Designed miniproteins, single chains, continued (3). Designs and how they scored, part 58

Each design is a single chain, and the fold is of that chain. pLDDT is the mean over its residues in the fold that is shown.

## One batch from the design tools (miniprotein)

Design m9987
Fold by ESMFold2-Fast:
Structure m9987 (fold): chain A 94 residues (1-94)
Amino acid sequence: KEEIEKFKKKYDKAFDLLEEVAKRLPGSEQNLANLKKLRDIFDKKIKEAEKNPSKFQEVKEEIQYTLKRIVERFRRAGGPELDPLLEEAEKIIK
C-alpha cells in the first residue's frame, strides 16, 4: 500500500511534466489528449493494484516502460529546450 502511494506520487509528477512538454510540441492538442487518456487507463490499473498488490510490480513496469517510450518520442519531436523536462520525468518514474 505505502509502496503504491509512493509510486503514485512519482507517476503523477511524471505525467504533469509530460503534459507540459506535450503542450509545447507540434500537435499539442492530440498529444495532450492521448496523454490524458493514457493517464486515465493507468489510474485504473493503479487502483486495481491497490486492491490486488500482487499485480503492482507488473503495473509499475508497464507504466515505466510506456513513459520511457513517450519521452523518446517527445525528445525526437521537440527541441533541446524540452530535454530538462523529459530527463526529469524519466528520472522521477524510476
Scores: mean pLDDT 82

Design m9988
Fold by ESMFold2-Fast:
Structure m9988 (fold): chain A 91 residues (1-91)
Amino acid sequence: SPEVELIEEAKKKIKEGEEAAKKGDYEKALAIYEEVVKELEKKKAEIEARIAEAQAAGEVEEFIRGSGWVKFEEVYKKAVEGKKKAEELLK
């Protein structure tokens, strides 16, 4: 599913950002996290719109369970936290 593919790609990118940070390459880590956040924010808006449609149709529980929204939120939070930490380390 598109949501699973996005989540797995985001996880891979987050690991690349973590590896860059471990090497002291905070500029590279920040760039990676910024890219991931932008991609996830665009998809988050699409998923939120689909949740609203599912809610209107009375299907919200089925949609949330099937869409991987919980995993998406977890990955998005990690990307945002990684970005913030990298920004603070560069100041």
Scores: mean pLDDT 75

Design m9989
Fold by ESMFold2-Fast:
Structure m9989 (fold): chain A 71 residues (1-71)
Amino acid sequence: PTAEEYFAAGKAAYAAGDYEAAADHFLRALLLQPDNREILANLHRAGAALSEREGRLDRAARQRALADSLL
């Protein structure tokens, strides 16, 4: 699989509300393209959604700020 394929799968999982699968796909995409800011931003966004679901609001806020700084 290519970074583009993992990135597309991550976006699809995120749209479906499957934030665990989204984070895994974005991480795999990032390992293939470590300097890709858009992939990293989407990984942080997926992480923020997971943190919010777990009640970790401070962590979620930090992850959203990181994503916003990259986009």
Scores: mean pLDDT 88

Design m9990
Fold by ESMFold2-Fast:
Structure m9990 (fold): chain A 59 residues (1-59)
Amino acid sequence: MELANLALEVRLRRLAPQLSPEELAAIRKKAQDVIDELAARGESGGQISLAALKTIEEA
């Protein structure tokens, strides 16, 4: 969980100059929802991080 959240924060910081604060907040929420769902299912930190990153890329 914590490693996935760290990866998410690093990625969002790199995208910040390209996105509005509102878009960043929306993407962060979508990625966090994915992290929480997969963590509840017992997925590994690597799988959770990959899914969160994919959510950011698809937004």
Scores: mean pLDDT 72

Design m9991
Fold by ESMFold2-Fast:
Structure m9991 (fold): chain A 68 residues (1-68)
Amino acid sequence: MMSLEEILEELKEKVEKTYEETNGDEKAVLTTLFRELDRYRREGQISDEEASELLVEVAKYYKELLEK
């Protein structure tokens, strides 16, 4: 089982990579984020509450990328 910190870091990396590879396609970034969160939740890696917390943290990180 991955720790929440490991999952958060993986989600941040995937969001950043998707942002770079799609030249800032917000829809692609959000689709990737929701897909990965749903996958972790369905696999029992995280609870619904943990998924909400991860979503908030990754959204903050993504906002920082946009404000650079």
Scores: mean pLDDT 80

Design m9992
Fold by ESMFold2-Fast:
Structure m9992 (fold): chain A 93 residues (1-93)
Amino acid sequence: DAARARLAAAAERLRALIERMEREGVTPELAEELARTALEAARAAEEAGRTDSALRLRALAESIRRFAELGDEEAVLAAGRDAAEEAERAARE
């Protein structure tokens, strides 16, 4: 399933971005890339028929952007981890 493969790839990218942020710090550029990757995961989830996961991933992408605007690095990382877990779960089902 091409949509499931894209969802799994997005989950791997979310994990890689989180690991980079933990090592290098949360920058506006990395937070925006994290949010965009969560939106890519949401699109793949929608195409795979996982509507609830798609809605949660879109909400998490918005939260990532909002927390980045507030300078809340811990909240950005937490929302990013939630997005990765959601994408991973959706890819397995």
Scores: mean pLDDT 88

Design m9993
Fold by ESMFold2-Fast:
Structure m9993 (fold): chain A 89 residues (1-89)
Amino acid sequence: MDEAIREMAELAAREAVRAQELGPVLVHFAASADPLEQRMAEAIAEAVRELAPGRTEVRFEVLPTREEALEAQRRGAAEAAALLEAALA
């Protein structure tokens, strides 16, 4: 199992570097409260930095659930509509 995780980390790092050969390598990971998942993401980030030092930017972000994304989108649309109504009144 540990070997499969390492193989995936190495493959992901190599693909990220190759996909962005002509520019900076930007890698995004879902932030997790699980220490094991966080350590795995950090290992991938380290492998990417080792392959492309100086070109690598790594970010850990909490990915919203589908429901959270839809609710945020609805809120933004409602706020935009209210601003538009105020501008037209």
Scores: mean pLDDT 63

Design m9994
Fold by ESMFold2-Fast:
Structure m9994 (fold): chain A 79 residues (1-79)
Amino acid sequence: MFKKVYEGLVRVSSPVLTVTIGQLPDGEYKVTVTLSVDGKVAEVTEQTVTAKNGVATVEVKTSLPVGTIARVTVEAELL
């Protein structure tokens, strides 16, 4: 199966985070977004999204305070 993983840092600017994943073959993906603060997993969100023209977008609702810097791990697995 095709699986792609991205890691980065995000600063929480709103209670909804928009994650855009590029360079994906078109299709349906299971996307898992993990937010970690100070080396601990704080939140995990799992959604099914459709990639079109190489791009998929996921909206993640977070309870983390605005201004929090979190490590983001995004896993996209082709269904």
Scores: mean pLDDT 80

Design m9995
Fold by ESMFold2-Fast:
Structure m9995 (fold): chain A 90 residues (1-90)
Amino acid sequence: SASEVRKLIKEAEKTGNEEAFDKAVELARESPLAFDIAESYIRSLVKKGNPIAKKAYEKLREWRIEELKKAGMSDEDIAEFEAAYDEYIK
């Protein structure tokens, strides 16, 4: 659930536990709402300089790109999507 994703990310931030981030990424794959919450919260931690959050964000981003490819998004559109995401975390 969305609330479980938030709890896992908060635990991971507090403890530095990479496994909690990995569980949040797995749950994010199960629903659009869980994905949006995980992506937003993890991205905020990446901007704060959390290196474990950065690893989790890359895993979430890679999964999203693969889902967009499966949905028929063109390589050109995917490249634009990736460029926009890179600007968000710089």
Scores: mean pLDDT 79

Design m9996
Fold by ESMFold2-Fast:
Structure m9996 (fold): chain A 65 residues (1-65)
Amino acid sequence: SENEKLLELMKKNAKILIEQGKTDPRMAEDLLNMLDVNIVRGKQLSKDMVEAAEELRKEALEAIK
């Protein structure tokens, strides 16, 4: 489905951003801010999108340690 393709694309993009955030602390902060916005928007989307955004937020927090 179109939703499955979108979710897979989001996961792929998030992996790239997390990898960049590990090398640049500024990028990690921007990533966290973007994920917070996506979580708020995700509450009006689907449960799967919200769960994916929450998981990405956890990975971003690990990246800025």
Scores: mean pLDDT 62

Design m9997
Fold by ESMFold2-Fast:
Structure m9997 (fold): chain A 76 residues (1-76)
Amino acid sequence: MKEKLLEALIEYFEKVSDDPELVEKYRNYLKEILEKDPAKFEEMLKTLAERFGIDPEKVSEEELLERIIQALKEAA
């Protein structure tokens, strides 16, 4: 599931940015957050949830991730 979130974020960023170097840097940054910084990952999920009107305390982590991924796909 976390890998699917990373893919959805990268797809969204690729559609809004014309700079392939920035896309590559963003991909590496997201990988580091997902693997090495669980606190930053949780902050990122909360920020995305707020942007899409999702209450992170009322849903499971899996359901939260699925809803954010769906919202990113619809926004792209």
Scores: mean pLDDT 76

Design m9998
Fold by ESMFold2-Fast:
Structure m9998 (fold): chain A 91 residues (1-91)
Amino acid sequence: SLFDKYLVPLLNAAIKNDKEKFKEIVDEMEKDLAGKVSPQEIREAVLAVGILASAFGDKEGAQFVVDFVDEKYKDVEPTPLDRVLRNLALS
């Protein structure tokens, strides 16, 4: 997918709790995909990183991703899918 090249760098930043690096990668992703994806789709892709962290047993990394999304995309209307993905990341 359009998001594939960002997933591993984002996961690495999440594992390190590197908020600044995580933000830089998300900002690059938003810039690179401008006009191709919605803010909701970017939010979903970032939440997928949280799900991946959770799947590998890194609950702190998953929480870090959810907290980042809640802060950065607070003004973006959540979709039903966003709520499911957020809950899955926290499981």
Scores: mean pLDDT 83

Design m9999
Fold by ESMFold2-Fast:
Structure m9999 (fold): chain A 88 residues (1-88)
Amino acid sequence: SEQDRLIAEFQKLNDEFLAEMRRIMDEHEVPEDVAQEILDNLRGILQGELERMKTMSPEELRQFLERRRQEYEETLAELRKEAEAARA
């Protein structure tokens, strides 16, 4: 269904976001325990969102997916800036 397709796209987006965050943290030598706590907290939040998304319409899912993409791009950009500043 369209809903199942959109939920799968959200799962892929979440996986890509978490992988990119881990990569940025590794590049900037973030301590393993700190990185693990951040990623675990995010996984919990994202899992809760996925459960909520199962009750949403395809139109609501498309709007949520679009907003989430923008939020992830902004978060990754800020994380890169903060990591660079911390190394300066």
Scores: mean pLDDT 82

Design m10000
Fold by ESMFold2-Fast:
Structure m10000 (fold): chain A 120 residues (1-120)
Amino acid sequence: SKEEAIDLAVEAKELLGKIGEILRQALNSTDPEEVKKLLEEAISLANEAKRILQKLIEMVDGEAKRYAEEALRLVDEIISLLKKALESTDPEEQYKLLREAIEKVREANELVDKIIDLLR
């Protein structure tokens, strides 16, 4: 239903917002163990966002479906970047990977906003 699709898009938006906040906290942390825990939490939330976007894709058509598929692609890229950051022993590489992940979270969130607008 249209209402159920809107609810899924809103849930995806809330998860992406939380991921962005966690990644900004990770960028500001000087504790490697805290950064590791934050990245593991962000990966968990990103996998949840992926599951929700997959359900949303099955419920929407046309332009909304294209935006949902693009958002899912960005979430997969975010997960890949965060896994690389988690395995990195170079602080400069980890910083660059986290900055790229934050930018992709912003892009995915903008796409989800467009989906919500199209469905209303």
Scores: mean pLDDT 91

Design m10001
Fold by ESMFold2-Fast:
Structure m10001 (fold): chain A 64 residues (1-64)
Amino acid sequence: SAALREKIAELAKKYGITERQALGLLRLAQLMGRDVAVQYAMKDLGLSEEQATELVDELVALAA
């Protein structure tokens, strides 16, 4: 939905990543679980463990 997309875009801006990266991270969390998504956010998006964990948890909550 447009509303969900806007919220994801705002979250992406807050964490200094692109909307596309945030959407990909949400999809990764849904398909492979939280720990895989957190590791990806740290390793490939350059986020700290704290930022990666908070972002993944916030994205999953938005999609619930």
Scores: mean pLDDT 86

Design m10002
Fold by ESMFold2-Fast:
Structure m10002 (fold): chain A 82 residues (1-82)
Amino acid sequence: QINADFIARIIIIDKGKQTGKQLGIPEKVAIEAGMRAYQGVPDKDIRDWLMTNYGLSQDQADQVVSGARDSTNLALSHQQSL
């Protein structure tokens, strides 16, 4: 649990920083989107949150959500528990 969550957090932070730099948005916003995806928040809700609270365009929000989903899938592949 602790080790799996630690690895997941590092993957999400790293991908969030990369996405933030690529899109010219604050890295912490992209990281928070990744954490929301990891917590099971639906892609639509993350997109709506980014557009409403940070003024991102739909295309920018979709790119952030895509990056967040990629990092979540990668983190889950490393957990491979059960």
Scores: mean pLDDT 80

Design m10003
Fold by ESMFold2-Fast:
Structure m10003 (fold): chain A 85 residues (1-85)
Amino acid sequence: MKVGIAAPTAEQAAEAARLAGEDGVAFNTSPVEGVRRAAELGFDAVGAASTDTAELEKAIEVGLKLGIKAFYASTAAEAVERARR
């Protein structure tokens, strides 16, 4: 499964990239834009790191429309762990 990690800050995106290594790609963007970017790049799933539940709900809605599986996480580490499952 080809997985992207969406993080709304540069710091969270850098952390997600370090944790995912070669197994994934991190996007410095909102969860919603991360889902759209992953769909454009042909990814199957996106792990999203955010504490904003409204942003995550929107990302899940957009993901369902685009056929992307979106996962909730409050930290970059949790997003990487969920994306691997």
Scores: mean pLDDT 65

Design m10004
Fold by ESMFold2-Fast:
Structure m10004 (fold): chain A 80 residues (1-80)
Amino acid sequence: MKVEIELPSGTVVEVEYEDEDTVGEVIDKILESAELSEEEREALEDLKEKVKHLTVKELEENTGKSLSEIIREWIKLKLS
């Protein structure tokens, strides 16, 4: 599957992942492929440390939110 994330900066990031991929692996793909502000990069690295060991499916089931929404909300919270 794929995730499309609209970041607070207006950058749109699209990465492909499997449900079995760890959140850390997906965040690494975003960090490698996206042109991010330094603040957005730091926010994503902080999120990665907190949830990197969970699979995407586990995180989405535990929160009731999509990975894209979780990432977007986290970055907004950190940049506020």
Scores: mean pLDDT 78

Design m10005
Fold by ESMFold2-Fast:
Structure m10005 (fold): chain A 68 residues (1-68)
Amino acid sequence: SAVDEVMEEVRRLIDELFADPSRSPDEIRQEAHQRAGRLARERGLSTSELLAIAREIDEEIARREAAA
């Protein structure tokens, strides 16, 4: 689905950003949300689909933060 494709691209970005120890989780969250919003707009996703992606981003970043 388009939601899964957007989330897959955003997960790759999150992986790349977490590889940089100088970046804070808040900075990573902001950049991930900005990318997701842009991709959702380009693909014509609904507000509800974007909100679902936003929740997955927050959950993934929280999991990684808790694991550190």
Scores: mean pLDDT 84

Design m10006
Fold by ESMFold2-Fast:
Structure m10006 (fold): chain A 94 residues (1-94)
Amino acid sequence: SAEEQLEALIEGVVKALLAVEARKIMLENKEPTLENWEKAVEEAREKNEKELEELRRELRELFEKEGLEALLKWLEERAKELEEEIKKLLEELK
């Protein structure tokens, strides 16, 4: 249960980061279709595979050493960074 919840949280973070990177790719003259979005997500995954694997490892280690509270604080900080990144991308669409 706890291990499954941890892995679900980690994969949620990875998906959120991939969504931001995919939007950057889509802003590079791609027609806004579901097909192009899926391709952009896969491109973002391939480009960031090493960094994402390292992030998964760091989050697991953080949980093992510092517990759930530390992981949740990390997630709160990253959520704020993602919000700012999305805001920047929206401004570039003008």
Scores: mean pLDDT 75

Design m10007
Fold by ESMFold2-Fast:
Structure m10007 (fold): chain A 64 residues (1-64)
Amino acid sequence: SSIQKQIEELQQQIKKLVEEISALEKRLKETTDPKERERIKKEIEEKKKKVYDLEVQINQLRAS
């Protein structure tokens, strides 16, 4: 169904964001500069928010 395809596309976007978050968390562990740490933390938070928004969309599509 077209709904199934939309869910698959959203799941692929989530997978990419999760991989990017993991890479940023690794970078954060290796980063000592306070300003750089703050930037990385902000970027992680923004990507986590995007994951949440995509999960909400998947739930709405599944409820249809």
Scores: mean pLDDT 90

Design m10008
Fold by ESMFold2-Fast:
Structure m10008 (fold): chain A 84 residues (1-84)
Amino acid sequence: MERRRRELERRLREAEEIVRTLETIGRQGEQLPVSVLQAAGQRLQPRAIALAKEKGVDPRLAFLLLLEEQREVAERARRELEEL
């Protein structure tokens, strides 16, 4: 049980970090320094592009798809943690 809980907690933290980053960019994109936007884009772009390619959608929607996916991952991990 302890190993499963740690795995879910790690997964939840990773998903919540991605969601927080993308939501912050969405809310404050015009007010954030270009360097901050560049760093976030560099880290998340490969994952977002891979997801867009997998789903056969426009790359311009890649970050929106990643946001939706990570929100779902976070909700699923929270539910599993509450059931332990």
Scores: mean pLDDT 74

Design m10009
Fold by ESMFold2-Fast:
Structure m10009 (fold): chain A 73 residues (1-73)
Amino acid sequence: MKEELVERGIEALRTAIERGDIDTAVQIARKVLEKLGVDKETLEEYLARIREHLQRGDIDGAVEALREAAKKA
């Protein structure tokens, strides 16, 4: 169940980035982490990292950061 939610979130995030929508991609990551019950401080830290990777065009780094944050749930 948790892995399925993360994988669906990653697919949605990649789709948002293909459309050039970094803000939507970060919001998708936020919703996934909130549903997994990640604490607020960890969630905000990893969302900042995800945004930074996406701003650099490092989609794989953003996906890895989301996977790491999900393990903290």
Scores: mean pLDDT 83

Design m10010
Fold by ESMFold2-Fast:
Structure m10010 (fold): chain A 96 residues (1-96)
Amino acid sequence: SMARELQEFGIRAAREAARRLTEATGLKILEEKLQEAIDQSERSGSDAIGTAANFLNAAMGAAHQSKDSEKILELAREEAARLLALAREKLAELLA
């Protein structure tokens, strides 16, 4: 189904975003929080937009405990915006 395909796409895209953000920051706690949020999104059947929101919320929580909080928030917002753009593009593709 299109809904399942969009959900699976969102989870895969979020995992790639988490990998990039983790590599850019080197923060283990951020890696763990992002992985927890993505796994929860997958288990709860979140759509691609919900998965992107969960990703951003987890990154914001981890950033609050870091000296580089502003940099982490900037990178996290960039990745979340990318996730939303990819979700909209995938939805348009599936509806074409």
Scores: mean pLDDT 84

Design m10011
Fold by ESMFold2-Fast:
Parts: structure tokens; sequence; C-alpha cells
Structure m10011 (fold): chain A 68 residues (1-68)
């Protein structure tokens, strides 16, 4: 089901964003968030999944940039 795939894609995207945050790879974080959102939209995921990845991804990115 699309929701199961969306949940998995969201979790995998955010896990990878966190790893890039630890490495200070901010450009890779931005690209990964954009790619994750695009894939969720292509999958027909609900707005809740798209919003979750955007909001949580931006939060992780902002916190990582502020620590630099």
Amino acid sequence: AADVEAARLSAETLERVKKFAEEGKYDEMRKLIEEGVARLRALGASDAFVRHVENEGERILKEAEEKA
C-alpha cells in the first residue's frame, strides 16, 4: 500500500539526513530532503507524509547549521 511505502521512505530519508548532519554535509541534506519529498509526491503519499519529511528535515538541517 502507498501509505506503507510512504512511511518507509519517510523513515529512510530522515535517517540519511541525520547521518549527513553528523558529517556536516548540508548540501547533501538539502538534496536528500528534496528527493524524498519528490518521491513521496510521485508515490501519491498523503500531505501528512510530505509535511513530516519537510518539517523534520528542515529542523535537522537548521540545528546542524546552527552548530557550525
Scores: mean pLDDT 81

Design m10012
Fold by ESMFold2-Fast:
Structure m10012 (fold): chain A 62 residues (1-62)
Amino acid sequence: SSLSPEERRERVRAALRELTAAPGTDMGADYAAFLRRVAERAGLSPAAVRRALEEGGELELA
């Protein structure tokens, strides 16, 4: 089923926390690789991850 925007943001936040908390986590050197990695963890498309990050103000890639 389709996720609500709130559920989508929750999944992206959870995926980001999981990825950044893991020892030796590789977030990817480019934005596309980063979006794909988060999308795989969140069970979303990369486009949905991008939208959730923009809406949530979590766009900064270190």
Scores: mean pLDDT 69

Design m10013
Fold by ESMFold2-Fast:
Structure m10013 (fold): chain A 78 residues (1-78)
Amino acid sequence: MMEELRKKAQELLEEARKLTEEVKKASPEKAEDLFSEAQAKAIEAAYYAEQDEKYKEEIIEEASKIVKEAALALEKKK
């Protein structure tokens, strides 16, 4: 079981979600940096999930949702 990798991926997804909420509240300048960080965390979560056959697809889907939400939040700041 790759429980440690799954927990690491979940922690990174939670960090990405928090950064996405910060994007919604931030100035346009800060929102771009926060978006980049959220995207990086989501990609890292997917990387750690790669060894988990059962949860890999679920984590990748969640990471994609987070990135899309962050991108929409950033776009609305313009």
Scores: mean pLDDT 78

Design m10014
Fold by ESMFold2-Fast:
Structure m10014 (fold): chain A 81 residues (1-81)
Amino acid sequence: FKEVANTLMEIAGKKEKMSTVQLSEALLKLGVSREIANKVVTNAFKLSRSGEVTKEQIAEAISKLSEEDQEKIREAVEKYK
């Protein structure tokens, strides 16, 4: 999910960290549903224990989703290009 995290960072205009709000906005811009975006943001917040998440924490948050939700995110990245 490193490629997905890189794409989300680019959409947010960030290099190292982004807020959970920016993460949610980036996922929605990518075409991810609000339901899946909320799951990613919740997982990322739990990993960071703050309002800011790193690329590695975003990748980890996605890896904790169901395989079906992970595939929907991969498809969204593919279509965004």
Scores: mean pLDDT 81

Design m10015
Fold by ESMFold2-Fast:
Structure m10015 (fold): chain A 90 residues (1-90)
Amino acid sequence: MKISKAGGLVPRGPSPTVTVTASVEVKEDDILKARAESVDTGAQSEWKEVKGKKGETITVTLELQVPPADRPLRVIVTVESKTGVPVTIL
């Protein structure tokens, strides 16, 4: 299996639940697992499984439980490829 990672900033809402949206370009027909992690808090989303077709761009929505704060959340999105072909996280 190949693991792809991308980092980004996500604004916090009024809720302790933060939604992380990642766009993933699929290189081969595959089953992908995606997870988001907060760099600052160590909070992790559940793994979300999606099926993709070669050349498709899939949007994956992940939820993190984090304490309220005034600064944007620093996140890492991890995508695992079952076929072992790396994907591009946009």
Scores: mean pLDDT 74

Design m10016
Fold by ESMFold2-Fast:
Structure m10016 (fold): chain A 100 residues (1-100)
Amino acid sequence: MASLKEILEASKYPLADIPEEYVPELVKKAVELLGSKDDLERALGAALLARLASNPKYKELVKKNVEEYGGIPLLEKLLSDKNPYVAETAKLALENLEKG
């Protein structure tokens, strides 16, 4: 699973500098976090997906991998999460995935 350190390190660099070959693995880890029983892990997964989907360079690749790993139904479920931060972050991720 993606660690908080990995997410923070990604935020230090322009997202454009992340090699495309790592995007599927990062998306898979983020989708796995969405299914976590831990509120912080669900929030981190949604935040990572929102961040990745905000970059035009690999947005389509991110969207495809989120769909393939079953992330869309998980994000939709998190819109009703008991933790407001998780719900708002999942909403942002879905909006970024839909944005043309």
Scores: mean pLDDT 76

Design m10017
Fold by ESMFold2-Fast:
Structure m10017 (fold): chain A 100 residues (1-100)
Amino acid sequence: SPIFDQNVDGAITTLRAIAELIRPLDPAGAAELEAIVQRIQAETDPQRRLALLREALERVRALYRAHASQMSTVDQLRLGVLIMALEGEVYVLERMLARQ
């Protein structure tokens, strides 16, 4: 579905923004998120793409717990907003697949 793929592209954009915020504190964690992005882009099955986005969301939550206190207040708030955006994007994709 073109609309599903467009929403996945939106989630990838959010994940890349999160990786960029994390990179100065945890280059390995940022690289893991970029590796998941590459796996999502290579995957053609909608359910497998969603499973990879769920994996990315759990890793992002773990990175937030590990590093948020070491970030500036502004970057901590930016990361929190991006996590909420990614949670919403994953929720929309889950609802789209549940109706198919």
Scores: mean pLDDT 90

Design m10018
Fold by ESMFold2-Fast:
Structure m10018 (fold): chain A 110 residues (1-110)
Amino acid sequence: SMIEEDKEVIRELLRLAVEYAEKHLRDSLTPEQQALWDRLRRLAEDEEEFDKYFLEKTKYGLNGLIQLFSDLLRLIEAVIGPELAREVLKEVAERFKDSKSPLVRILRLG
């Protein structure tokens, strides 16, 4: 299913963003960035929390999926910055290069 593949793309985006945050940002986060990182980590590591968030955002179809992707990209950029966020997007796009998902097409444009 395309929705199941889109869900997998978003999960991988979240996992890689957390890995990049852990690798590059250990002792330099503000309290506000720490709160955003805690939110990002919960979405990446808690399957039930992620499923609830994904369902709530995507229940209105493709527009909901695009908005979810935009919201998550903004969250990721707020935590790790735009340069590292771009590298995460490139890595996800390469991992899913054979996918016909609309999200992967959007990732390739980043």
Scores: mean pLDDT 78

Design m10019
Fold by ESMFold2-Fast:
Structure m10019 (fold): chain A 100 residues (1-100)
Amino acid sequence: SHMDELARRQAELARRQAEIDRLTKEIENVKKGFDEAIKLLEVDPEKARALANQYIDLLRALTSRAKQLDPELAKQVEEILKEAIDRYNKAVEDLESKRK
């Protein structure tokens, strides 16, 4: 019936919102891990580089998932990924400059 169709649409929207909320929380956890990895660069560069690259790969996977759920969230994650790559490259360049 028409009422059953409305109920199905509401359930689908609720499930999608729950997935967006879970993904948003996962993105924030990855950002925190990335920040800790960048701080580790001055203490343990090899471990820090491995962790930073792992978090960047996780952000790429999260971007792909976001594109399937919500275009605005996908745009936000793409900006976070771009900023993370830029910060990592600058931190590595600064570290290498100090070596000479």
Scores: mean pLDDT 85

Design m10020
Fold by ESMFold2-Fast:
Structure m10020 (fold): chain A 60 residues (1-60)
Amino acid sequence: SLEEQLEKLIEEVRNAKTREQLGEYVNRATLLLSEDPSAKAEMLERLRQVASERLKELEE
């Protein structure tokens, strides 16, 4: 399902080893979210938060 694919991508964002990988997973998740506007706002906020946290970890 779309929700399962999104959860998997968010998990990959959380575990990204480089800034480049992080960006790729974020882009894929954002593209997937564009297919269901009803879930977009909540999932985009969660994606942004997870990506921001992981980016800080990678830069530490």
Scores: mean pLDDT 75

Design m10021
Fold by ESMFold2-Fast:
Structure m10021 (fold): chain A 59 residues (1-59)
Amino acid sequence: GKEKALEGIKKAAEGGGGSGAASAAGFWHRDEGVPKEEAIKAAEEGGGKEAKEGALRGL
């Protein structure tokens, strides 16, 4: 579900930085329909500005 997807994005950003955030955000947006804004926010919470930029590239 959406909550688990957002947690997954955040954890991917924590461990993988921008590349982790890009992969996770893109996947969960397309698979679970997570809104782009929420995916970007989750990535930023996990990995800061670099993860936010990664998520934007992945979405």
Scores: mean pLDDT 82

